# Designed miniproteins, single chains, continued (5), part 5

Each design is a single chain, and the fold is of that chain. pLDDT is the mean over its residues in the fold that is shown.

## One batch from the design tools (miniprotein)

Design m16141
Fold by ESMFold2-Fast:
Structure m16141 (fold): chain A 58 residues (1-58)
Amino acid sequence: GIKEEIKKEVKKYLEEKFGIKLPENATDDEIQEAIESLDDEKKEEVKKFIDKLIEEKT
C-alpha cells in the first residue's frame, strides 16, 4: 500500500543521505526514532521528502 511504499522510500533516503541503516521490516517507531536522531535542518529535509512522496503517490 501507499504507506508501505512511503516507509521504504524514507528508509532509503535516511540511509543514502544520512547513513542511517534500518532493517527492511523497520517499524513506524524505529523510523520515527531515526528521524528524531537528526538535527532540525535534516528533520525538515525528511519532512519535505515525505510530503513530496505523499503528493506523488496520492
Scores: mean pLDDT 77

Design m16142
Fold by ESMFold2-Fast:
Structure m16142 (fold): chain A 105 residues (1-105)
Amino acid sequence: ALPTGEPVAQRPLALPGAAGAVLSVYADGRALAVAGAARPLSPEEAAALAREAAPAVAEAAAALGATSVTLVVVSLRGDTLVTAVVDVEDGRVVAERASAEPLVR
């Protein structure tokens, strides 16, 4: 599950291929980074961007005291929301998933 409540620290991140990204660190030692893609991506492209960004995001989260981070990459491709999620623990990608969901309805 994603962290809940208010973050104890929040920082913008500069990630290649992202138009903007924000890292939030929570009191339980978990972190969430959300990045908006600079261009429309397929689920596979979003997952690749998330994998490539994961080490830098994990390092930034560790500098703020987090032991785990979830990176979410979001891209709007026409009327389809593309989302890729990678979970990182101790600097390693432990889980990866990507999806595409129509925004109609």
Scores: mean pLDDT 81

Design m16143
Fold by ESMFold2-Fast:
Structure m16143 (fold): chain A 80 residues (1-80)
Amino acid sequence: DEGVFNAIVYFLTEVLGLPEEVAKEIAEAYLNKDEEKLEKLLKEYVAEDSIEAVKKLLDDIVENKDNPSKLPLPLVEPYL
């Protein structure tokens, strides 16, 4: 789902301030369910205390793709 990929990239770049190339790699690893690559990228670019919160937000983006009103405010804009 292109919309989900774009929402994840938007969150990682605009909210977390990650470089676009890194955000795309994280989005691809998450959507391909490549847990090893996802964990490695999150540990390198995200503070340890925030990794679980970021993973939950990624899950929320995918789970609520058909109901964007349930997403955190910064993630609703791509669906409007």
Scores: mean pLDDT 71

Design m16144
Fold by ESMFold2-Fast:
Structure m16144 (fold): chain A 58 residues (1-58)
Amino acid sequence: SRGKESLKKQIERLKEVKKKFEELYKKMKDKDPKSAALNKESVKNTEDLIESGKKRIE
């Protein structure tokens, strides 16, 4: 269905966003621990959204 296809695309975008937050965490963790912690939290929040989206498809 069109809705399922749209949700699959959103999940793929969220996976890319998660990868970007993980890269930012790695870059910042030594020089800017506060910003690194925020990026780590964003990774978790993005993963939670991915899991919610997967449950809606299944």
Scores: mean pLDDT 81

Design m16145
Fold by ESMFold2-Fast:
Structure m16145 (fold): chain A 96 residues (1-96)
Amino acid sequence: MATRFLASLDVDKTGRPPLTLPDDYRRYRQLLAQYNIDASTLSGAKLSFVLHQLGDEIPRTASALDALVASVFDLNGDGTLDAAEVATLAEFLARE
């Protein structure tokens, strides 16, 4: 879902309303932390497991995905997402 969603950013497709609630981000972050998943070392198998647990809860707008990734997948630790970090996430999801 998120891989198709990241691809849809190139064609300006939104689909669902943004997931802007703090509880959404908290849930994703707690799930990753609960399973001791390090975003910088995520393998396809671990990512598939996490995505399976999240199911349809995966963010479906650019802004919601940016907020989630800033909190969980901020690989350089600067508190913001750049295009390279988003591309890295898309690559992980594509390897499912």
Scores: mean pLDDT 45

Design m16146
Fold by ESMFold2-Fast:
Structure m16146 (fold): chain A 90 residues (1-90)
Amino acid sequence: SMKEERVYRIVLDKLKEMLETRGPEAVSKELGDAKGVAELEAMLRAGAPVSDLLAFVRRWFDTVNTPYMQQLMREAEATVEKREEVLKKM
């Protein structure tokens, strides 16, 4: 759905920011999955389309589902809901 795509876009953008500011080793520790972080980096370096990146992040988070991943999802969902409420009132 469009809402689901918006949630994963926010998650993807935050993951990219974390990789740029903290590096892959620190991000791997925070997320609890070094393999998934390495695969995301490889896709980003290869210039994978956003649709493929979103599909990967969705499957990765559903499969590994660490407490930190669950927190990132809740924060992204809350952000989408706030943005939708603002748009509805305009």
Scores: mean pLDDT 84

Design m16147
Fold by ESMFold2-Fast:
Structure m16147 (fold): chain A 71 residues (1-71)
Amino acid sequence: SGLDYLKEQAKGKKLDLEKFKELALERLPEKYREKVESIKSLEDAFEFIESIEDEKDKGLAIESLLQSLVA
């Protein structure tokens, strides 16, 4: 799955939290705004993505996180 791929790509990297929130808030429907704003860590971001029922929205969240991972 895309989430399994994301977890592999995140191994040994850090989350640019501010960049992730910016990208996710731009791309995702407004209904996710409060949850995105509450994210404080990479683990919170994984739990958030796993909670998304809509596959399109989940894909946008995965892409946003991938683009926010730094070495």
Scores: mean pLDDT 85

Design m16148
Fold by ESMFold2-Fast:
Formats: sequence, C-alpha cells, structure tokens
Structure m16148 (fold): chain A 62 residues (1-62)
Amino acid sequence: SMHMLERGKELLEGLRDASEEQLQLAGRVIGESFGLSEEQIEALSAAKTAEEIIELLEKYGL
C-alpha cells in the first residue's frame, strides 16, 4: 500500500550513511514485509545504496 511504501522510504532515508551490511539487512526486511518474492528480496539485499533499493521497490510496484 502507499502508506507502507512511505514508511519504507522513511526508513531508507534514515540509512543514507549506513554500511553495506545495514543496507542489505534493511532491503531484506523491507522486501519480506511487502511480501516480495525471494528473487526480488535477493535483488534488494544486493543493492549498494539506499537509492538503488528505492528504485527496485518502485520497479516492483511499491
């Protein structure tokens, strides 16, 4: 839903200075929370920046 997407983006903005490991964990947690496929969650966890995670979420319709 739109409301959940807004929360996801807010979380990612709080992680702008996060390590790659923290971004990977955030991407996985967000993907699982939105009910994405394992392949989509793996793509999110492979992202190196918060911006890449946001782009993938938008690509997946979130």
Scores: mean pLDDT 72

Design m16149
Fold by ESMFold2-Fast:
Structure m16149 (fold): chain A 92 residues (1-92)
Amino acid sequence: MEVLKRAEELAKRAEELAKKLEEQVKEAHEAYVAGKPEDATSLPPEARKLLAEAFRLHAEAFRAELAGDDERALELGLEANELLVKGLELAL
């Protein structure tokens, strides 16, 4: 039950992130037209840390799945996706 609530919250955050990505694409296009494409892409250290942790948790989720622990794999995967979205929210 809690996993479904977290998944619904994550879906709403993903929709908000999609809107931020559309704005970032617009800003990147404007930077490209202005001759400053290097201003369009750099991740803040806090975002990089969250993304690294997200990938670590995805690896843990995969190991849990291989061990037959589907419940733990689902929880770890959801946590990893939450960190991924948070990291991207900080980057955008």
Scores: mean pLDDT 70

Design m16150
Fold by ESMFold2-Fast:
Structure m16150 (fold): chain A 87 residues (1-87)
Amino acid sequence: MRELILELMVLRGVPREEAERLLDQLTVVGYREAEVREITGPGGERRTVYDLLELHGEPGQGRGEATVATDESLERILEEVKERRRR
């Protein structure tokens, strides 16, 4: 799922090389999996959303609850990672 998270960052306008560097820090923060999908909002608008996945138990034994992350949430996470890098 590392590749999906990288794709999320690139879709948000983060250069791939920078995204790879930031993702190393995000994995330390505990973000393991993400999925990109489109949903239909009220009024029939199409929006891209990002699902963060939490696994239950060992890999392949099941999946937990998916958390929907918006563009704003992802940008906030990236800003927090950058700030920690400067500390």
Scores: mean pLDDT 50

Design m16151
Fold by ESMFold2-Fast:
Structure m16151 (fold): chain A 61 residues (1-61)
Amino acid sequence: SAIDKMIEAALALVREIVEDPTLTPAQKRSAIAALLAYLSKFLSPEAVARLREGAERIVAE
């Protein structure tokens, strides 16, 4: 589905942000928070939970 592809793309972007050596920790946190906040406006609560869980897992790696 389009929603599944959006979540996959968003999580791939979260990983790119986390792995970017040119960004400070504060910039990484801000960028991820902004991405999640923006997408949460358009996603169901279940999709938001999937996105946040995936992002938390990537950040914790």
Scores: mean pLDDT 86

Design m16152
Fold by ESMFold2-Fast:
Structure m16152 (fold): chain A 90 residues (1-90)
Amino acid sequence: MEEAERLIEKAQEYMDKLREGDTSKVKEAIEYLEKATAIILKQLKDEALREQLRYHTELLIKLLEAYANKNEEEMERIRKEHAERLRALE
């Protein structure tokens, strides 16, 4: 748990740098998010919660990659996919 908390804190530090305009830190932010998520997934017993965590982490990673590449079309596609998934759950 402490290791996952440390990795999340580190990911937030890199996210702050991204907000300051330093897109060079996107890969590091993604790596720390993936490592933290992997640790949390090992602790979660509920499959529905694991599936939601996987989905939201993958969505965030895709958005960060599109943001770093300044690919607005890809960001729009990702947002549309998310909206369609939410409707499918309705």
Scores: mean pLDDT 74

Design m16153
Fold by ESMFold2-Fast:
Structure m16153 (fold): chain A 85 residues (1-85)
Amino acid sequence: SEADEVIQEFMEEAEELAREGVAFVEETGDQAIRDRVLQLLQQLEQESQKIIAEFEETGDVEKAREKLEELLEKARQQFEEIKAE
C-alpha cells in the first residue's frame, strides 16, 4: 500500500543514517560524540514510533509522510552539526 511504501522509505533512510552515525562514532573514538549520536538515533526511533502509532489511529497517509520527512530532515541536520564539531 502507499502507507507501507512511505514507512518503508523512511525506515530505509533511517537505517542509512544509523549506519553512518555508527561508522562516524567508530572513526572518531570520542565518547561525547558517541553519546550525542546514540541520543539522536534513540530520539529518531521514539518520535517515528509516535508518528506511526498516530497514523495507525487516523489513517492519514499524507500527514504521516510529512511528519516522517520532517523528522528525518531534522535528524540529518543534527547529525551534520555533530560531525562539524
Scores: mean pLDDT 85

Design m16154
Fold by ESMFold2-Fast:
Structure m16154 (fold): chain A 85 residues (1-85)
Amino acid sequence: SSLIDEMIALAETLSGPLRDELIALLNDIKANMDNKHKAILLTIGLILRIIGEIEDLRRKGGDPAVIATLERIKELAMELLRSIP
């Protein structure tokens, strides 16, 4: 999926445990795209995890570039969720 590959590329620009966690979640979604129910649940989980991270970073005055990257991954994940048949 081009959406998943774009999200992985964006996640790879991040650093530390967040990068590793998001890449692992994205690879899990990619591996389960043939299982519609599991793909939906994993994608919802990714979206919720990103929302929580954005809220935490905004509260702490985190890097705006990291927040912008997370917002973009969230948008792509929501697009992926809408595209699952």
Scores: mean pLDDT 89

Design m16155
Fold by ESMFold2-Fast:
Structure m16155 (fold): chain A 89 residues (1-89)
Amino acid sequence: EAKKLLEEALKKLEEAIEAVKQGDLETAVRLTAEAGQLAVQGLLQMGKPELARKVQELVQKAIEAALQGDKEGAIEYLEKARELLEEAL
């Protein structure tokens, strides 16, 4: 169900934020990508393609920030994505 996909995506985003805070950027990037895939799938199943695009953009920006060593930027984008998913539930 779409709700289960969003719940799993939220859990992975939370784990990604923790990984960024701990300096484990490789784990953070992987978890962020996994969360983004689940979130987009769930949002599309809910008929929210515009929200899916916004979440995908935030996920991509978070990955880019993490790869550049911008921990603060990565956390900001991940938190914004988390807020959008929480509003969709």
Scores: mean pLDDT 88

Design m16156
Fold by ESMFold2-Fast:
Structure m16156 (fold): chain A 89 residues (1-89)
Amino acid sequence: MFEEVLEKARADPDFAVELLAGWLGMDPEEFRALPLEEQEALLREAEARVRAAIEELRAAGREAAAEGAEALLALARRLFEILRAHLEA
């Protein structure tokens, strides 16, 4: 499902930056300029908001939407780990 996206991110860390910045609603250049610790903090904040939204979706009986949000959250976490590995190498 997301294997192609993850493979592209492993080959091109700029692709991971573009996807993560887009998910956070900010410019890729601005995201790239942030220290790694601040990038991680922004992603943790976004994760908390998505988790709250997942709980609301489940409470409303919207299971398919909640599952989709969980899948996107998992993808974002994996993209950041790929980016971190490139930045620490």
Scores: mean pLDDT 80

Design m16157
Fold by ESMFold2-Fast:
Structure m16157 (fold): chain A 111 residues (1-111)
Amino acid sequence: DEAEKVLKELQEKLNKALEEIKKNSEEKIVVLAERILKKLESLVRELLEQGEIDQKKIQEKLINEIDKLEEEFTKKIEESKKENPERAEELEKEKEEMKKMFEIIKKTILS
């Protein structure tokens, strides 16, 4: 089954991304990554159920979703920095770690 093969290959990529994030990130970032990766797996399943079996098209839609999430989280951190200037350095570090997390996910999906 082509759909089962695509699902398995993408699940393996998502699991590899989580393993890489676990090696290089604080627990808070790992928890966030687990939630994002579950959402991405759900999107893969939904696309396959709709008859999309082109792995490249699925990957493109996953990257678009990741880019939207990265923008949303970046905006939330910038708002938090404005409300809590005393935490600006801490929040900037969290922003950098979140960006690295998203980059790992995107690179692993595209590999």
Scores: mean pLDDT 86

Design m16158
Fold by ESMFold2-Fast:
Structure m16158 (fold): chain A 105 residues (1-105)
Amino acid sequence: MEEEKKKELEKKIKELEEEYRALVKEIDGLEMSEEQEEELEKILEEADKVVKEAAENKDYKGGAEKALEIVEKELEKTDDPLLRLVLEAVKKMLKGMKLKAELAE
């Protein structure tokens, strides 16, 4: 049961990494406006802050979950296709971080 769960987590992590790489390739070569870059930087700064704060308490899973909430909230708010693509990539990365934290337990 535990060994099977570990294999399932490893498979999900690999799938998320493949999906992340596919999104990064789709984003690569797209032009981003200065306004889009500034909006994205603010979102990523907020997400990074909660991850770092949780890491100080060795709560790597909780940090990833809080960062996911920030990204998901912005995805619900944003109709910009390019910003949505970047946030979807970040979401895949954060989901992978959460599963890696579960695997390390």
Scores: mean pLDDT 83

Design m16159
Fold by ESMFold2-Fast:
Structure m16159 (fold): chain A 106 residues (1-106)
Amino acid sequence: SAAMYAHEAAQYARKAVEAAKKGDLQSAIEHLQKGIDYAQRALDEAEKLSKISKYSENYKLAAELAQKAIDYLQKGIEAAKKGDLQSAIEHAEKGYEYALRASASA
């Protein structure tokens, strides 16, 4: 379900935060990329369900929140690639928050 994919995105965002806090930029980037992959699946499913479901407004909101999660996780990867641990952590934490909200909305 869209909710399950968004929840998995949140779990990978949390793993990215923990890796970044340990200074493991490579693991942080790998976890952020998996988080984006799951958030993209949540977005795609939520957009599809928004067109056919009785709960279309909930799925529209879930899609918007999943897109915000993707945007923040991508910013996290860019920060990590530059060696900016603080920005990588902050963006990954925002991605985590939006992915959890997407899961709750779906």
Scores: mean pLDDT 89

Design m16160
Fold by ESMFold2-Fast:
Structure m16160 (fold): chain A 100 residues (1-100)
Amino acid sequence: GTAAAVAALETVAAGAAAVPGVTATLEGGTLTLTSDGSPAARAAVARVAAALALNSGFEATLDGNTLTLTATGAEGAVRGADGAGRGAAGGALAVGAARG
């Protein structure tokens, strides 16, 4: 399920990381892109944000020089054990449901 969403984010990360001044970090289905503030790096991050805004399966949040991408409608609306992506504050939920 989530493997395809992670693969899509890996593809985005590889493309963005090829731009000088952009750092890409992929953690558990969340891709964080950080620009060094240069025009080229900021343009690359903005381009990724614009491209992902056209896809209902991803949520993009731009905070200064950092773009956070989360797979919200990942591959056929997999919920990820009820709140795993959004309920980070309720992290205990996933430990009981992971085998369901």
Scores: mean pLDDT 64

Design m16161
Fold by ESMFold2-Fast:
Structure m16161 (fold): chain A 63 residues (1-63)
Amino acid sequence: MSEEKLRRIAALVEAGDLEGARRLAGEIEDPEARALATQLVQAGESPAVAADPEIAALFEQVR
């Protein structure tokens, strides 16, 4: 299920493993879930995106 992969990607981004997060995002077949995974990876690459309240809400699901 794509939800499990999205949670793993968010956890990897929070840990600073952007390469692992990007690799796992590439395994997602569903276009909508892949788009969300891409946003999570971009949040780790850009401090400005990581400060977005919408992105912060996505990370709360991993806690």
Scores: mean pLDDT 71

Design m16162
Fold by ESMFold2-Fast:
Structure m16162 (fold): chain A 87 residues (1-87)
Amino acid sequence: MVEELRAEALEATGSESAAQLIAREAQRLAKERGPEYAERIGRAQTEAVATAVELRKQGASDKEAYEEAEKVYRERVAAAEAALAAA
């Protein structure tokens, strides 16, 4: 799980530091809230960072990239929590 999330984050973001942070956070969350929650949140973080990287590559400002990444993250986390609440 953690190694999978790290690999997915590295591929999606192109950033070793982002992949390391996502993997470290997922390892912590897996111990505190379980592996399914950690996996879903890890994927949400990966998608948010990837969104920011893509927007910056297209010439967006740091502020614009951050605001869009924050929206993506919030939507993905809400979806993950709703799915887990139904289980």
Scores: mean pLDDT 82

Design m16163
Fold by ESMFold2-Fast:
Structure m16163 (fold): chain A 86 residues (1-86)
Amino acid sequence: MDPEELELEVEIALEEMRLSVLKLALERTELPEEVRKKIEEYLEKAQEYLDKARAEKDLEERRELIEKAREYLEKAEKILEEALKE
């Protein structure tokens, strides 16, 4: 396996783990529906980009898809963290 390809596979796995943790946190946290819906929309977008990254064969495009997934995960994390701080 190309070392860069392996690195990107590891990156995808780490972001998938982050997504799973955020989904679990969301399931266990009582939030206003509007806040929950916004977090869910960002998590759905992150999942979409991770699925695309896993299917993508071009390493440059794959890296861009991983970065887009990461942006949505960071947006979801920020909203959830702020909601948990009251």
Scores: mean pLDDT 85

Design m16164
Fold by ESMFold2-Fast:
Structure m16164 (fold): chain A 80 residues (1-80)
Amino acid sequence: SIEETIATLEGLLRDSATASPEELEAVRGLVAVMAAGETDPAVRAILEDLVKRLGRARTREEAQAAIADAVARLQALAAA
C-alpha cells in the first residue's frame, strides 16, 4: 500500500542520517526494486524520480532531501 511505501521510506530517511556513501547507494538500489514492483503508476513515478535523484546526489544531505521530498509527495497523493 502507499502507507507501507511511506513507512519504508521514512525508515530509510531515519537510517540515512548515519549512512555511508556505500549504504546510500544500497538505498538507491532498494528504491529501484520498490519502483519495479509498484503497480500504481503515480506511486511508481514518484519512486522512479527518487531513484534518479539519489543517483545524482553528491552528499548525504542531498540524498536525505530527495527521500524527504518523495515522502511528502506520497503523503500528498495518499491524502487526495
Scores: mean pLDDT 86

Design m16165
Fold by ESMFold2-Fast:
Parts: sequence; C-alpha cells; structure tokens
Structure m16165 (fold): chain A 130 residues (1-130)
Amino acid sequence: SDEILEKIAEALRKELEHYTDLLLSQAKSEEEIELINFARDFLLKFIDWMYENKLDKEKVIEKFKEYLEKNKEQIKKSHEIISDALTVLSGFLYQERRNAKTEEEKEALDKAIDLIAELSRLLSEFVNSL
C-alpha cells in the first residue's frame, strides 16, 4: 500500500534527477541552469504531492493548477523543460508498468501514468492561454 507508493515516488524522483543532471551537464548559460533547476524542483514537488495524496487525481490537479497560476512567469520560461521531463517520466512509468508483478503495483502505476498525462495536458492548456 503506502510502501508501493513510496517505492514508485522514489523511482520517479531518481529518474527526474538523472534526466535533469543530464540537462545541467549540457547547459550553456546561467539562465539555462536556473530554468532546469526550477523545472526539477517544480516536478519533485508534484511527485511528492501525488504520493502524499495517494494518487487522488482531483486533489493533485487542484494543487497543480494553483501552483501554475502562482508561478506563471517561471512556467512561461521553463514549460518546454517541464513538458520534456513529463514525457521522460511517462516513458519510465510505462516501462515499470510492463515489468510490474502484482495487481496493486499495476493499479498504482496506471494511476500515476494517468496523472502525468493529465498534468501534461493542463500545462499545455495553461501555456496556450498566456
């Protein structure tokens, strides 16, 4: 139950950190480094909220919309990095889903996949409204 959710959250954090470390190694400017760090911190916060709220879609989405509005100017600058990172995390979750052995793990991963897809959609809609 909580152990499975914590395991998935930790795996997502490690995947995100690995991806953003790669981006940081290729960064050409201080501004680019700041945008990558913002995107990483933003997504780490949302991974935490997803699992603290036991993948409750409505609660996670409400918090995501609130955070997008509060950080509008940073989101305008970093949305491509956030979108790309969400794509990486989605791909990772689909791979984990294929390898899952228990129905409980499969259900948790399916909910996480659905949430990441919804966050990607909401981010796109938010940016297009700016």
Scores: mean pLDDT 87

Design m16166
Fold by ESMFold2-Fast:
Structure m16166 (fold): chain A 86 residues (1-86)
Amino acid sequence: DVRERVLAVVREAAAADPELGATVRAAAQLLLEHKDDEEGFEIALLQLLTALRAAGVSEEDLERLAALSREEQVALAEEIIAITEA
């Protein structure tokens, strides 16, 4: 499951590098802020993918994440925020 793999990578990266964790969380928050704005959502998604790549998410999982529905991408962003606040 791409969601579980991404969340595992983010949790590990945030524990090792709190600044990187904050960057990933900020990108996920931006995606949620633009969930009803098509252009802003696409820009925010690219920023989230960039932050996740920096955190160590594989290119295969990034491609799968980009192909998810908007609803699934929003749900993943909510989970990223939750795990990076803990």
Scores: mean pLDDT 86

Design m16167
Fold by ESMFold2-Fast:
Structure m16167 (fold): chain A 70 residues (1-70)
Amino acid sequence: MSLLEAQLLAAALQVVQELGEFSSEPVNRGLSLNAVGERLLQAVAAGVPLAKLPSIKGLPQQAVERLQQL
C-alpha cells in the first residue's frame, strides 16, 4: 500500500472517530457520514484502486456502499 493510500484511509478513519466524539445529532451525523463517503470517493477518483484498500469493516455503511458502487 502506498503512503497516499495510507494517509487517505487514516484521514477517513479520523473523520469516523470524530463523528463518535463530537456528534449526537442525526443531521450532523448524516453530514459527517457523507463527508467520510466523499473522502473515500475522492481517494478512488485519485486512482487508489479498491483492490488495494484494506478491510473497510470499521467504516460507516454509507461510505462502504459508495465504494462498492464504483
Scores: mean pLDDT 50

Design m16168
Fold by ESMFold2-Fast:
Structure m16168 (fold): chain A 87 residues (1-87)
Amino acid sequence: MRATFIPVKDNKEEVPKLIETLVAGDPSGVFVVILDEGSTDGSAELAIKLLKERGLPYVLLPNTSYEDVLSNPELKQAVLDAARAAA
């Protein structure tokens, strides 16, 4: 199982392309982590909608940046544990 991060911070226009890139690789082995940095443009909601339409397992981490995950080993481990549980 491959955990893949989608950072979401008022980047709604890029969300469909990010998800299509994930699907093009190997959708059967992908677990998606949505990092919502406080988006106000509906990009987090769009990401969830597209992942549900593709049937991909996902988790939403509200008010969490990619740097927060990288700098916090406990949060990084929680993400990996969630990915394993979804596999």
Scores: mean pLDDT 73

Design m16169
Fold by ESMFold2-Fast:
Structure m16169 (fold): chain A 64 residues (1-64)
Amino acid sequence: MVTGSDVEEALALAEQVAKLLADRGLSPATATPADLREIAEELGISQKTASRAARLAAIVAEIA
């Protein structure tokens, strides 16, 4: 099982990625790999991490 700290970090990153995408007029559900690469560079993270964060943000938005 993941720890509470790991889940909190993942949710915080998902929120940051969603906000940066929104600033570009995009949503986590519609972002392309190129958009996620730009977000990854801005946040200093890998594109894989940004893609996972965007997917999590899309899931959270759908169930909220």
Scores: mean pLDDT 77

Design m16170
Fold by ESMFold2-Fast:
Structure m16170 (fold): chain A 98 residues (1-98)
Amino acid sequence: MEEPVPEEVLRRIRLELEITIAMLRMRSFVAEPEERERIELGLRLLEEALRLVEEAEEKGMPKSELIERLRELLRRAEEEGADPLVIETLRRAIELVE
């Protein structure tokens, strides 16, 4: 049966998500209204990803489940035109779990 995502992998994903969230929050202070809406979308998606990592850390989560849920967030980010940094961060999170 499938092993849970290793704690070290979850810690690495959390760190990368937190760094990107901090960068986007800083950008929002100087962004034009249209760009700010895109940043706010990205922040919501990354905060949802962070909650998934927190759930995996607290309860354990199979790799397949975390990958599927992160891929759904990536799909939404791509469809809604999120910032390239958000898309890249979600792709790297998926690669770290695989």
Scores: mean pLDDT 85

Design m16171
Fold by ESMFold2-Fast:
Structure m16171 (fold): chain A 92 residues (1-92)
Amino acid sequence: MEEYRRLAEEANRAAEAGDEERVRELAARIAALLAEAVAGQIANPEKAAEVRALIDEAQALALAAKEPTPEVVAEHDALLARAAALIEEDLA
C-alpha cells in the first residue's frame, strides 16, 4: 500500500529528528493500516471484524496515553495478543 509506505518513511524521518510524539502518532496510523490489510485476509468475516475492533481499541489507547502506565501498556499488549490469536486460528 502506497499510504503505508509514505507513513513508514515519515515515521523514519521523525525518529531521525528525535520527534518521539510524531513517531508514536505515525506508528499508531501504520498499525491501523496493517490491521485493515490483515483483517481483509481473514476468511471468516466475524473474526475479521473482531481483529479490526481489537486493533482499533489498542490504537485508541496508544493515541490517548501521553505517558502510559504499566496497566495501560498491559491492556494494549493483551488486545494485540488477542488479535494475533484470531489470525493464527484463521490460518490453521
Scores: mean pLDDT 69

Design m16172
Fold by ESMFold2-Fast:
Structure m16172 (fold): chain A 69 residues (1-69)
Amino acid sequence: MKVEVTRVLNGGSSLKIAEGTYDGKPVRITVYGSGTVIVSDLDGSNPVLLTGDDADAAGGAVDRAIKES
């Protein structure tokens, strides 16, 4: 899995929202304060719950983008 964050929309502690790519596909990445990570199309449609290593990688990419912004 390859996750890249191109833009952070919300960097809050309870909710983080970013736009980027997931395996080359444009996506919105949502990270909840619970640690739940969801990837969807840019309009929020077709949400997919990420688990395990995929969730860790996507959440980590969002956190890095927020820190580097």
Scores: mean pLDDT 79

Design m16173
Fold by ESMFold2-Fast:
Structure m16173 (fold): chain A 93 residues (1-93)
Amino acid sequence: MSLEEQILKLLEEIIALLRERGASPDLLAEAENLRDLVAQTLPSLSEEQQRQVLALVEEAKAALEAATSEAEIRAVLGALADGVAAIITAAFE
């Protein structure tokens, strides 16, 4: 499996976990928007930047599996979105 395929599969698994846990519609929309942004931008990222995104997504999934409250889920998704946005911004500067 390519880095791109692995990252997108993990994001789909995150969205599935959020649905299973009954996450609010705004959190689901945030995760789906992040998946779409990542799918659109991954081909423009270097292999090193793709590995950085993979690491962030893997950490976020592990944190979400351990999360017990909506506040924890929101914090994890926010941190993931911020980290991904920083990598994308650096790629286009």
Scores: mean pLDDT 85

Design m16174
Fold by ESMFold2-Fast:
Structure m16174 (fold): chain A 77 residues (1-77)
Amino acid sequence: SELKKLEEEAFEHAKKLHETKSQEYRDKLTETLRKLLELSRSYALSVAGKIQNEYNSQELNDIISEVFGPWMREQRR
């Protein structure tokens, strides 16, 4: 499944971003989440939520806010 492959890539990029705080992994995570969003908004939001639960960081929260914008605000009610 393309969605599951992108979920696994997003988790790997989030893990590397948490460990290294590098711009490279920030960019890779952003791109992977954008690809997920284009394929399935509901699946992408689910993946973003799982990553936020595992790696609660400012850099991660900024990426998710940038990629999902209004949809994340609506989910946080």
Scores: mean pLDDT 78

